Designed miniproteins, single chains, continued (5). Designs and how they scored, part 63

Each design is a single chain, and the fold is of that chain. pLDDT is the mean over its residues in the fold that is shown.

## One batch from the design tools (miniprotein)

Design m18313
Fold by ESMFold2-Fast:
Structure m18313 (fold): chain A 90 residues (1-90)
Amino acid sequence: AARPPPVAGLNPLTDEEVKELIEAYREKGKLKEAEILELYDQYIKERDGAKRAAILAQLAELLGLDPATSTPGEILQRAVEEVRKAIKEY
């Protein structure tokens, strides 16, 4: 059964903590993971549906998912898994 994506991946972090986490990943040479974190942060702050859809498409591409066969929930779930991994390494 499809479960709603956990929107809470970055919810406990401040904007400053998110920036520090992204920069730490860039410094480690994890540029793809840093971009996933940045796009996920943009997604949770975006209020416009069309812009949110564009961010989801970019996340799908970075995650190696097919946006035509992947649900928004699957894309967000993969992004949250990368965010949780980043938080554990921070």
Scores: mean pLDDT 71

Design m18314
Fold by ESMFold2-Fast:
Structure m18314 (fold): chain A 61 residues (1-61)
Amino acid sequence: SDLEKGRKALEAGDYATAARYFEKAIEKDPNNKEAWRLLGEAYRKMALGPKADEYFKKAEE
């Protein structure tokens, strides 16, 4: 799945690729809170804190 591909990219340090897969997972299921949380993690790893905070808030909804 896109979520699994994103996690593998995140583990490999490919944060931009991870974010792309998590965005694709969200496009298929916008209610997937885990995908929003992982997207926030990818943006935090890229030092894009404000974007990470927005995505973490989406995961909590």
Scores: mean pLDDT 81

Design m18315
Fold by ESMFold2-Fast:
Structure m18315 (fold): chain A 67 residues (1-67)
Amino acid sequence: LAEEARKLMLEAIRYANEGDVEKAEEKLKEAKELMDKLEEEGDLESVRELTPLLVAAELEIIAAKIE
């Protein structure tokens, strides 16, 4: 789960940088769903580790949406 969430966050950043906002948002949504599952499983260390990357992905998508 943690590795999958990280991969999805990196894919979201990549798509945002490519200007594919729709795909970036899809990948970010999937990453957030995995983050919720990590919290439910009690893997709070992975959640804390991945939170900065999640924020970075959200900011990249916001930047890509500004035209």
Scores: mean pLDDT 82

Design m18316
Fold by ESMFold2-Fast:
Structure m18316 (fold): chain A 90 residues (1-90)
Amino acid sequence: MKEEMVKFLEELRKKLPEEAKEDADIVINYIKNSEKIGPLPFVLGYVDLLVRQGKLDEAVKVLKEIAEYIKNKNWSGIFQLFLDKVVFRD
């Protein structure tokens, strides 16, 4: 699971614009250095779904939001993102 998420993000990073690569690096480093990552695997599953649907711009926006929550240690923000985008989406 953890190794699969890192591999997905490293592959996604290659397709991202230069400015979004930093956001991917923040998320990758958080996954590698954290024992508990909460609902993040499910939120990354949503990002993967967006990429597979050709919605790369939307995937970048979600990834940037995740990176900002990680930088600010806003773990409740990641949980709310999980509720909004995975559990109670549209």
Scores: mean pLDDT 80

Design m18317
Fold by ESMFold2-Fast:
Structure m18317 (fold): chain A 72 residues (1-72)
Amino acid sequence: MAEAAQLATQGITAYDRGDYKKAAEYLTKALSLQPENATTLRYLAEALEKLGETEKAKEYRKKSEELEKQRG
């Protein structure tokens, strides 16, 4: 948990700075440790869209939306 949360925070910080490539790298690593995190999936999808990887972005967005539905 701690390592995944730290990587997710680094990814979100990179996203906020406009470094979408670094954001995607950190968020992908966070998901490898904690796959079921809707916030991490959403930020990764958005970063991938900014990078032009629309097909991957759609896949991660779908996963994020499914997890948000399960949350209620």
Scores: mean pLDDT 80

Design m18318
Fold by ESMFold2-Fast:
Structure m18318 (fold): chain A 59 residues (1-59)
Amino acid sequence: SDARAEEIGRRLAELLAADPALVRALLAKYSPHADEILAAVEAGDYLRAGRLALEDREA
């Protein structure tokens, strides 16, 4: 759902704020959309960030 995706995106933004180096490294290793997720979080587009993260887990 959109609400769940946005929640995931907001949580990812919190994790990036807490430990940017670790979270960026994990995204680069495990997510084919790492750069797009990072760009979406930087833009404040948490819905897009969460949707891309969910797609990566389904793939």
Scores: mean pLDDT 81

Design m18319
Fold by ESMFold2-Fast:
Structure m18319 (fold): chain A 57 residues (1-57)
Amino acid sequence: MAVTAEDVVEAGKAIAALRAAGLEEEADRFSKQVEEAARNGDGERLREVIEEAKRAI
């Protein structure tokens, strides 16, 4: 699936929520995965990473 601007914004919010919760290591790991998925245009991977980040909270 294609990467959309909305997906990127949602990913950023999930990462910010992890950092706000004090989960810095998790936030760093997911941030890296989000960047990689966005760089590759892999929307399905990006959505998977967003879901995992939300579950980590």
Scores: mean pLDDT 79

Design m18320
Fold by ESMFold2-Fast:
Structure m18320 (fold): chain A 117 residues (1-117)
Amino acid sequence: MVELKESGGGTVAEGGSVTLTGKVSGVDFSKATVGWYRQAPGELPRLIATIFADGSVSYAEEVKGRATISVDVSKKTATLDLKDLKKEDTATYYIYVASTEPKPVFAFGEGVELTVV
């Protein structure tokens, strides 16, 4: 069974920075794709950052240059560092995990709220 727990949200000033942390269990982290979705109030969820099992990364244009995704396989933790915060970054952030080995898994965490003021 996959377990996902996010932390690191809250209220942050515009122009500031935040580190969102997701702890993942129940998957082989070295074979999983891990990333972050952002859902702003009244909007559809958007994929903003992904790290693939091969170590390659992808960022959505609205966070490119401001976001850094990283994974610690031994600690089973993924982090999203987001700097130069804008009011548009106010959203609920969800960690996701996808893996095909040993069986297909696709799971989301419960979300962490970020408010930029």
Scores: mean pLDDT 81

Design m18321
Fold by ESMFold2-Fast:
Structure m18321 (fold): chain A 87 residues (1-87)
Amino acid sequence: TERAAEAAMEAARAATEGAKKAKGKKLNAAIGAALSAIGAAFNAEVLGDAEAAARDARGAAEAAKAAGDEEGAEAAERAAEAAAEAA
């Protein structure tokens, strides 16, 4: 769970930075990615719910791809893998 929480926190940070750089039509997708990544971190660190963390991290990866944030998408995919290993 600790490794999953660390990966989810990194994904949340990456998605938040991507959202700050996003403009126009990509902004909504970037905000969605940040919120999903934060949800993954909360589920992993606070609730210890690895399945919920993996689900939220997968959602963050899809939203980041829609926003064109490749770094955020890769971080979210790593968080999903770490959460799946902890489940």
Scores: mean pLDDT 79

Design m18322
Fold by ESMFold2-Fast:
Structure m18322 (fold): chain A 52 residues (1-52)
Amino acid sequence: SLIEKAIEAAKKGDLSKAEEYYRQALDSPEVQGLASRRRIRAALEKAIKEAK
């Protein structure tokens, strides 16, 4: 999953790679809704905070 790759990159401190995968995930029809996009963003932000 692209979102899992984005979270993994964020945990490793590679914020550029995390943003790249996050953008690709948002292009998926599965995440076209605002609610889905907000949940994905929240998960990524949590991973970034936990990665320090």
Scores: mean pLDDT 71

Design m18323
Fold by ESMFold2-Fast:
Structure m18323 (fold): chain A 116 residues (1-116)
Amino acid sequence: DLRRLWAAIESTARVAALGLVLMKTMSEEERRELARQTAGFAEGLLDGARAGLPGAEEVVGLDDSPASVEAEKLVAEKPVVEVLEEMARAAEELGVPEAAEVFRRVAELARALEAE
């Protein structure tokens, strides 16, 4: 439903923001692995929302680590679509186009739902 899809989109943006923050201190290979893992997590969130799983209507919370605090600032300052597009660009620049496609699909879903 619409509520669960929005929760999945918002959760993906929060995790993508966390990924962008964490990548600043990572090696190139670690950044590639993080991009793949984050994209896989995003696919799982969308699948859960589409399946109507209980709890899928809740936005994922981040912990109190410095990286999570910085990620929360990013999602407060930027539109969801912008955060997702930044993560897609980062994944593409790292040579992980399959992860970039996931984030772009979530961004397109967000744009479509904003039009409703």
Scores: mean pLDDT 83

Design m18324
Fold by ESMFold2-Fast:
Structure m18324 (fold): chain A 120 residues (1-120)
Amino acid sequence: SSVENVQKILDWLRSLGFFPSPEDELLLENIVLNLSRLDEGIPQELLLSKVKNPITVQDIIDAMESGEISSPLELVEALIRAFEQYIKTMPKDSPTHKSFLAYLEDLERLKKSFEEQEKK
């Protein structure tokens, strides 16, 4: 489930000794839940074309468990790539496209927050 996927991601970060702030945890949860909905084809009517071989939240979790994704920053970069694949299929003038661009801005903010925490 999408909620289980959020918990797996948070547990993995903590296993690396990385503890996101409550604000960053909430942001990450919202991002993962929305990406999981897109992976399930919801809302399917907002996609102009099928993404060929999409990077799913499950693929990201599998990469974390295999060690292919080995840092909090690599996780955020994988989430950015996953959102970008869906943004490419959306009408550029739609409210949905604007909302997903806001998620990319939130991910870039999360990336900066993670970089600052990793330096401490």
Scores: mean pLDDT 77

Design m18325
Fold by ESMFold2-Fast:
Order: structure tokens, then C-alpha cells, then sequence
Structure m18325 (fold): chain A 70 residues (1-70)
């Protein structure tokens, strides 16, 4: 899951929001805390809709850090 979140961040920074959401969704399915992962996906999606790809990337980085801590 951690590597999928890293790839999702890279996809967002490259401007590929669709790929980033696919990777983040797959990581969420593999997460031991699905509820937290879904909440994080909604936050990422909200930032993408607002056009703030940097905030979306930061949210994915935070998700990656949490997955590493679990």
C-alpha cells in the first residue's frame, strides 16, 4: 500500500489525477483501516476538484506516512 501511495503522489505531480485516484483507491482497499483510507480519498478528491493538486499530493503523502506507521 505504501508504494501505491508513492506512485499516486507522483501521478498527481505529473498532472494525472485519474491515475492517482486509481492507485490511491487500490491502496485504500489494502489498508488495515479502510474507514480512514476512504476519508483520505474524499479529501484528495475534494482538493483535485478545487484544482489544488499540491494539497491533494500532501494528503496522499500523509496517507503514506500513516500506512508506514501501522
Amino acid sequence: AVELLREAVEALRAGDAERALRLATEAARLSPDVSEAVGRLLLVQAHILEGDLEAAARALEEAREREEAL
Scores: mean pLDDT 73

Design m18326
Fold by ESMFold2-Fast:
Parts: C-alpha cells; sequence; structure tokens
Structure m18326 (fold): chain A 71 residues (1-71)
C-alpha cells in the first residue's frame, strides 16, 4: 500500500541520516492515511528527490547490493 511504502521509505532515509527526506516520506504516509493521494505523491516525490541528491552512484550501488543480500 502507499502508506506502507512511504513509511518504509521514511525508515530507510532515516537509517542513512537523511532526516529531511525521511520527514517528506512521513508527510506522504500521513497524507495517504487521510486519503489524499495527490498530496501523498507530491511529498513522496519530494522525498525521492532529496534521497537521490544525497546519494552518489557508488552509494546507490552499495544500497542495491545490501537490498539483494537482505532478500
Amino acid sequence: SLVEEARLAAELAESFGLTEAAEKFREAARAAEAGDVEAALKYAGEGQRLLAEALSEAELEALAAAADAAA
């Protein structure tokens, strides 16, 4: 669900110390819980942008490897 996805994204962002991105994903989760899909997607998009700006290609590769190892 959008709520679950946004919540997990917030936890992931916080685990990397990306507090601003994590807060945007938390806002997305709250909007989704309220049934405001448009606001939820807007906040999720802002969180994704902040996450992308904070991570280098090497860091993204490391994250992908960790995700594969966890699966």
Scores: mean pLDDT 79

Design m18327
Fold by ESMFold2-Fast:
Structure m18327 (fold): chain A 60 residues (1-60)
Amino acid sequence: SAEAEKKKKLLEEVLEGVKAVAEAVGRVSGASQEEIDKILKKAEEETKKYEEELLKKLEE
């Protein structure tokens, strides 16, 4: 549906913003790139999980 597509795009845009902020804050706080990468990977996995759940609910 159009609504499901809008929510998917919104989640992708929010995730991109979160990644940019996390990288910037991580660098200034002295976090290693490996630590930043692990956090970003976890954020991607959680976002994909919620996206799939939202799409399922909107199809009901």
Scores: mean pLDDT 74

Design m18328
Fold by ESMFold2-Fast:
Structure m18328 (fold): chain A 70 residues (1-70)
Amino acid sequence: SSEKRQKILKLIGEILSLIGEIFQLELEIKKMKESGKVDKKKIEELKKEIKELEERRKKLLEEMKELEKE
């Protein structure tokens, strides 16, 4: 149905937003490593944030798969 398609499109939009946020954080880590100004504490904080965003992305992907089963 068109309603199911709209729900899937909304989830795709949310997933893409999370992917963008994850890549920005990964770029910040890469930038710190390449600059020689390695802040280990900040890198660990960024890694933790990335992991939390990846877990949220995984949940949205599972929601999308459940909608596809309907």
Scores: mean pLDDT 84

Design m18329
Fold by ESMFold2-Fast:
Structure m18329 (fold): chain A 88 residues (1-88)
Amino acid sequence: SMEELSRKQVELVDELNEAIINKSDLKTIEELIDRLLKVQEEILKHYEELARKQQTPKAKRELELMQEQVEETRKYLDELLERKRKEG
């Protein structure tokens, strides 16, 4: 469900932040990033389904905003991962 996915996203963000603060190994950070991206892709699919079923301007705008958020998050996580690879 969307509620479960949203909760999972928050939990993974918290876990990722904790791993960064604790200077966890690259493998742990990569795993958390991969899991977070997968959850965000599932959330995006839900927005795509809602936009398809509802066919309202509001649903389309919400889908577009979610697509932009996912893309921005992916760029941020890619930069974070690259930075961590350079650090060790």
Scores: mean pLDDT 81

Design m18330
Fold by ESMFold2-Fast:
Structure m18330 (fold): chain A 62 residues (1-62)
Amino acid sequence: MKEEAKKLVEEAVKILEEIGKKELAEMVRRLFEKYLETWSDEEVLKAAKLMLEEAEKLKKEY
């Protein structure tokens, strides 16, 4: 689960960097690291999926 969540967040970060949202990408990466320390694997995976969905939505608006 952690490896799957990590891949999803890496993809979200790449999308945000590609559309020029570098500060948001860094914030997402830092927030995810905090979630990995404090949340359950299931909650972390759910958060990672939401982060990717939001990044994909932003890419469509760009």
Scores: mean pLDDT 80

Design m18331
Fold by ESMFold2-Fast:
Structure m18331 (fold): chain A 59 residues (1-59)
Amino acid sequence: MEGLYVAKKDYEAVLPNELTIKKGDIIEVLKTVNDDWVYAKVLDTGEEGLVPAAYLEKV
């Protein structure tokens, strides 16, 4: 899943290692962790963390 994605919907981080994203954010997926989670970066803010893969759409 590495590459550029767009956030399909808002996700609010629940744990300190999770990433908060807003619908329309451009997200760089850096690593696939498992089927449900990726390690990603919000390009506009530089914030990194775990986010649900289902919330992302490939650009």
Scores: mean pLDDT 82

Design m18332
Fold by ESMFold2-Fast:
Formats: C-alpha cells, structure tokens, sequence
Structure m18332 (fold): chain A 97 residues (1-97)
C-alpha cells in the first residue's frame, strides 16, 4: 500500500537516510501520486544536494496542491541553491499569500 511506503520513506528521512527515503517515496508514487509524497521526495533530494530533482518534485507537488505555502517556500530555497534568485524571490512571495 502506498501509505506504508510513504511512512517508510518518512522514517528513512528522519534517520538521515535520504537515498532510502527517495526509494520508498518513488515506490509510493508508482502506486498513487500525492502532493505530500512529492513534497517529501523534494525534501530528500534537497538534503542530498540534488537541487534540480528537488525543484522537479516540488513542482509536481504544486501541480496537485497549488496553494501549499510550504512547498512554494521550499521550491524557492532549491532555486536559490541553483542560482535562480529572481524565481526564488517570486516563489517566496507566493508563500507569503
């Protein structure tokens, strides 16, 4: 079940095992796409320094939940790491609303 795989991903993330967290989140997403799973996938990629994949995951989360202020903020942080300061500023402004 997708929910159990998602929970295993969260446990791996809390343990600092970001590679395993990504594996569990990808398996959960293969069963059922969800904004929360894409968001946590983005967080795990961000922790590994894979900022381009973090951006992709956060964008997919926003496609499912466009009003999620926390996802807009984390997307902005990932864009800053990629040097896209203008887009990061725009998305931080979306997080404020």
Amino acid sequence: EAEKLFQQGVEAYKAGDYEKAIEYFEKALAIKPSAETYFNLGLAYYKLGDYEKAVEAFEKALALAPEDALTWRNLGEALEKLGDYEKAKEYYEKAEK
Scores: mean pLDDT 87

Design m18333
Fold by ESMFold2-Fast:
Structure m18333 (fold): chain A 60 residues (1-60)
Amino acid sequence: TAVLGALKKYGGLSDEQLAELERLVREGRRDEAVALLQKHAGLSREAAERVVEALEEELA
């Protein structure tokens, strides 16, 4: 997906972290997905929540 590709290129997430993020979003584990983005991509909570919203729409 475009969002996952951007997170790999600009967010510095590994393939394993991207797979975990996709899994968390698909399982509806939003708070854990936000926490992963804050910890590993250095995003603020607000930015991480926006990324999760975009991933939920893209992975639906």
Scores: mean pLDDT 80

Design m18334
Fold by ESMFold2-Fast:
Structure m18334 (fold): chain A 84 residues (1-84)
Amino acid sequence: MGMSREEILAEIAMSFTFMSYAISGDLVYALEMGIKTVRKLLEEEPSPILEELLKKLEEALELAKEGRDEEALELVREAAEYAA
């Protein structure tokens, strides 16, 4: 059993998002880095998995900007499960 290229790229983007949060302690910064990574990957090739991941990360970023970090983190966890 192997992961698709899209699933691997989504997992890498999510890992980078979580690492950015762990290092900075700044959820907005982490989500902006994650979104930037997913957008960069989508520039190379359209992907339904990456498009859905981008949508979830953008929704989480809006919540984090409103100070709703707990709800934003829940969406990030859902995005990570979708990517796996």
Scores: mean pLDDT 77

Design m18335
Fold by ESMFold2-Fast:
Structure m18335 (fold): chain A 87 residues (1-87)
Amino acid sequence: MKEKLDEAFERLEKAIKEGNTQEAVRAARDFANLLDEAIKKGDIETVEEGLKRARELAEQSTDPLVRRLLETAIEYAEKKIKELKEK
């Protein structure tokens, strides 16, 4: 999981830096899906690392659609981690 999440993150970061909106949107969705898979596995450490990176990318994103997708994924993952830690 970590390796796939790292690859998706690198792809997303590159797309954002290059201003490739189509690739950035696709990479953001792939990243969000991998984050959800890590949550379902209970891999809290991998999810927390992914969230830290996602927040950095959201702040660097100039495209409002990419930023919104990342913010939505971050909010979802934060809520799910909190639920997992309480149970």
Scores: mean pLDDT 77

Design m18336
Fold by ESMFold2-Fast:
Structure m18336 (fold): chain A 64 residues (1-64)
Amino acid sequence: MIPESEEELDAEVREALVLIAYGIAKFDLEKGKITKEEAVDFILRVGEKVGAPETAKRLAEELK
C-alpha cells in the first residue's frame, strides 16, 4: 500500500521520493519534453505532498 499521508512517511523515504522526482524532471527538461516551470512545479509538488518541501526547493534551485 502506498501511503498518501505525509505524516506517516519516514524522512529517508521523503528525501528519496523528491530525489527521484528531481531526476525525472531534470532528465525530461534536458530532453526538451517539459519546460523549466513544469520541472520546478513537479519537484515542488512532490516535496509538498510527501512532506519534504525544503529538499524540493533546494533541488528545484539547481534547475535555475
Scores: mean pLDDT 75

Design m18337
Fold by ESMFold2-Fast:
Parts: sequence; C-alpha cells; structure tokens
Structure m18337 (fold): chain A 89 residues (1-89)
Amino acid sequence: DELSKKFGLSKEEIEEIKEYIERVFPGAEKDKEVLEKALKVYAEGKKLKLSADEILEALDYVVIENGGDESKLLTEVSEEIKELVDKIL
C-alpha cells in the first residue's frame, strides 16, 4: 500500500482513518488532500505518543478545517491540539 509506505502506517491504521473520515465527512476519504492531511496528523501524533483521545481531537480538527460537519465529530477540539495540528500541516 503506497500510503502505508509514505506515512509509516499499517494497512489497518489507514483503513481505520478512512472509515473515520467517511463517517464524519462522506466523500472526503476519496479526497487525496484531506486523506493525506489526516494520515500525516495521525502518524505524527503516534510518533509524539499522543493518547487515542488527543489523536481523535487532531483528526476532528482536520475534518472541520476542510469543511466537515461539526455535528458528526467525536470530540471537542482543544486549543493545544489545534496549535499542534497547525504545526504538523
């Protein structure tokens, strides 16, 4: 899988992120720019040893910044996570 090699993620992790994006922003999982931003944030968050909850906040922020529906988000995004995502992207 080209994305697994590019981001250092397993096929399972990429599938999980695609499913998450499809659920909160249907069609965005097929948008290469949105998907790659989400995968980059996930990969960097994993390297930084962020908790699962902090990683979900970071993914929610990527979704809303790219036009996703806030009512479908799983988390409230903290200011610290917004700043971190902005540095990663």
Scores: mean pLDDT 76

Design m18338
Fold by ESMFold2-Fast:
Structure m18338 (fold): chain A 85 residues (1-85)
Amino acid sequence: SKREEAQALRDEGAKLFAQGKFEEAIELFKEAVRIDPDYAEAWADLAEALASIGKAEEAQEYARKAVAIDPNAQISDAVVTAKVP
């Protein structure tokens, strides 16, 4: 299913994120939301990874997508406190 494919990409992205490989994690999270755009957790993970490399505005936009899909989506404090230049 699309969710199973997106989940596998999200899991691999999370492993890369844990290793500090933020740009590689972002590419996998982007692919996950491309396959399943209703996957709120993948949007939230994408937002956190973007915040980690200083892309605050894009991170906040994707966090809003996650919350719009699922109001209970867990948004990282790194996204919430990110400063837009």
Scores: mean pLDDT 84

Design m18339
Fold by ESMFold2-Fast:
Parts: structure tokens; C-alpha cells; sequence
Structure m18339 (fold): chain A 74 residues (1-74)
């Protein structure tokens, strides 16, 4: 049981790290004047967040993690 939760949380954290990286790339692209690429990266990050949100919510509830809830709130 615990191992399954740990794996789910690890996967959720990996997805959040990916979303954060995409948002950082979007900000960099915006600063460089690549507005279309920045918008595309933000849309991709949002899609990943939408797909991962149920897993993140379950993980936050199971762990009582305010940190995960803050990340979900974006």
C-alpha cells in the first residue's frame, strides 16, 4: 500500500517538475520575444496539469500536504 502511494506521489512530483520547467521555458521565450512559442508552452503545461490534477489531488489528500495543494493552485 505505502509503496503504491509513494510511486504515485513520485510520478505526480515528476509531472509538476515538468510543468514548472515548461512554464520557465515559456517565460524565457516571452522575454526573448518568441510569444507564440511561449503561448504554446503554457498551453502544454496546462494540459499536463489538467491530466495530472486528479492524481495530485489524491496525493495531497492522502498525505495532507499543503505544499502539493499550493502547487495544484498554480
Amino acid sequence: MEALRAEAVARAREELAEVRELLAQAERAEREGRLEEAERLRRLAQQMLDQGLPVLEAAADALGSEELRALIAE
Scores: mean pLDDT 67

Design m18341
Fold by ESMFold2-Fast:
Structure m18341 (fold): chain A 63 residues (1-63)
Amino acid sequence: GPAEEEARAKARADAEAALAKFQAAYPDGTGSVEQIGEDTFRATVKTADVTLTYEVDARYYLL
């Protein structure tokens, strides 16, 4: 429903914010945000030496 859609939008925004922080720390890294499950989003930055991941569950925003 609308609450679940809003929660997913917030979770995607959180993942995108995490990606921006990762890219600021590792500007030569390759970054992406992916929806890996119905309510789960993953931000990833890959470099030669390090892979950073951050996962957000949209259900965190449901009350």
Scores: mean pLDDT 82

Design m18342
Fold by ESMFold2-Fast:
Structure m18342 (fold): chain A 67 residues (1-67)
Amino acid sequence: GSFATEAVRNARAGDPEGAGEYARKAAQSAGLDPETIEGVAKGARDAMRAGDPEQAGDYASAAENAT
């Protein structure tokens, strides 16, 4: 999906806010529950803060593939 792709692009560009936002949208589009959506967005942001953009992108991709 386009949201997971954009989350990966933002993560690689070093944008933690964009990575978290698009990871959230990817989880929402996959029909995940609100608690899981928030966890995915937080996980992506926390990974970016830790200096791991690949893991931030993986959160979005995993959320999209969960359905």
Scores: mean pLDDT 77

Design m18343
Fold by ESMFold2-Fast:
Structure m18343 (fold): chain A 89 residues (1-89)
Amino acid sequence: LAALAAILAILAGRVAMKSGDKEAIRKAIAAILAGIGALFLAEQGRLEEAAREAKAAGEIAYEAGLIAGNPLAVALGAAAIALAEAALA
């Protein structure tokens, strides 16, 4: 679940970047980098840390989606948060 949450956060960030808004793009890049970090943690078997990083990435991506006004980016960010929380439960 942590790896899937990280992938969804990266996708949410990528979608948010299409807005052209500087703040949305900056947050989208931060979400993508955090999501990549979460994937590296998952590959190392650090699943709880990966889930926490994926949640943070999803939260940043959700925020980027809201600023971008992009419902798909918002939905993907929310899904990333939910999956990361499920991985931590």
Scores: mean pLDDT 81

Design m18344
Fold by ESMFold2-Fast:
Structure m18344 (fold): chain A 89 residues (1-89)
Amino acid sequence: MLKELAEKYKRIGERKLELAEKTGSKQLYREAGESYEQAGKAYEKAGDLKKAAEMYKKAAEAYKKAGTEEDKKKAEELEKKAKELEEKA
């Protein structure tokens, strides 16, 4: 169940990122980041640390493109989390 939930959030993030790239919408970049972050959490709970790290990196990139100071801070947090998970995987 958790792995299937992670795949769904990953797909949502991918679609929102595609739309954000076409439109330049900061809101869609943030929504893509949120979806990838949820995918990362679900993979982490499922024990798939490598996929969790990948999702957190994708979330961080999306948040950087959303562009507020809060989004940038969240991106830094997610990048650190991804590195920690890669060290364990």
Scores: mean pLDDT 86

Design m18345
Fold by ESMFold2-Fast:
Structure m18345 (fold): chain A 65 residues (1-65)
Amino acid sequence: MKTFEFEVDGIKFTAVIDGDKIEVKAEKEVTKEQYEQAMLKALGLALELVRKELEEALKKLLEEL
């Protein structure tokens, strides 16, 4: 389980990623469009985490050359 905090239109959102489940909770009531944007941002954050881990692994490999 991974938890991310972020903002959309100044409203704080919390995303909880558990396997193939993504739950997004808003600090306040939001529109469907804002919720969709929050879901996309949560997915982007999960992908960014994987990318950063791979980049650090590659950098360490190159430093040991």
Scores: mean pLDDT 75

Design m18346
Fold by ESMFold2-Fast:
Structure m18346 (fold): chain A 75 residues (1-75)
Amino acid sequence: MSEETIQRAAALGAAALVVAGMPLEDALAVLERDLRAMGFSEEQVEATVKRARELAERALATGEDPRPEAEALAA
């Protein structure tokens, strides 16, 4: 699995947590911690957190559920 695929799956997972009722900043903090624990660079962590924020904001604005896409990438 590529690093880019892991980052995308992680970002979608964080967005799914926000849709499930987790506060946005808490979900992003968990994502940031987990990516750092996996050895991703600060640039990769920042880019992934930014993507997760964009996905969560989009899901909340449109009512689209990111969980099916996150689940598909995690499989």
Scores: mean pLDDT 73

Design m18347
Fold by ESMFold2-Fast:
Structure m18347 (fold): chain A 57 residues (1-57)
Amino acid sequence: TRDRIIATALELIEERGRLPSLREIAEAAGVSLGTVRRHFPSTEALENAILRALLAA
């Protein structure tokens, strides 16, 4: 789901100290890159969601 993708991205940021790529998120979440893009039709949309989550923490 969308929330799972965001949660996975946040986990990767904690582990690596940097913004993950869509490919890294897809691999870690156990989904295809296409599945990630279905929830976030652009890389910008996903990155914005991740950044907002970080700013809210």
Scores: mean pLDDT 76

Design m18348
Fold by ESMFold2-Fast:
Structure m18348 (fold): chain A 61 residues (1-61)
Amino acid sequence: SKEYKELGEKYKDSDPKKAEEYYRKGAIEAGRAGRAGEVDPDAGKGAKLYGDMVREKLGLK
């Protein structure tokens, strides 16, 4: 969710371990939202983009 993304950004400079935890939680929530099966066709795109961003931040390839 956007909330976890903002928390991750807030802590990325001062507490990278906390930022990593929030990015992971955000990715999980984004995936959940995409799975909700709502009318919004971009919900899945948002979840994917957020997941890609988290992988970039964590250095996962």
Scores: mean pLDDT 63

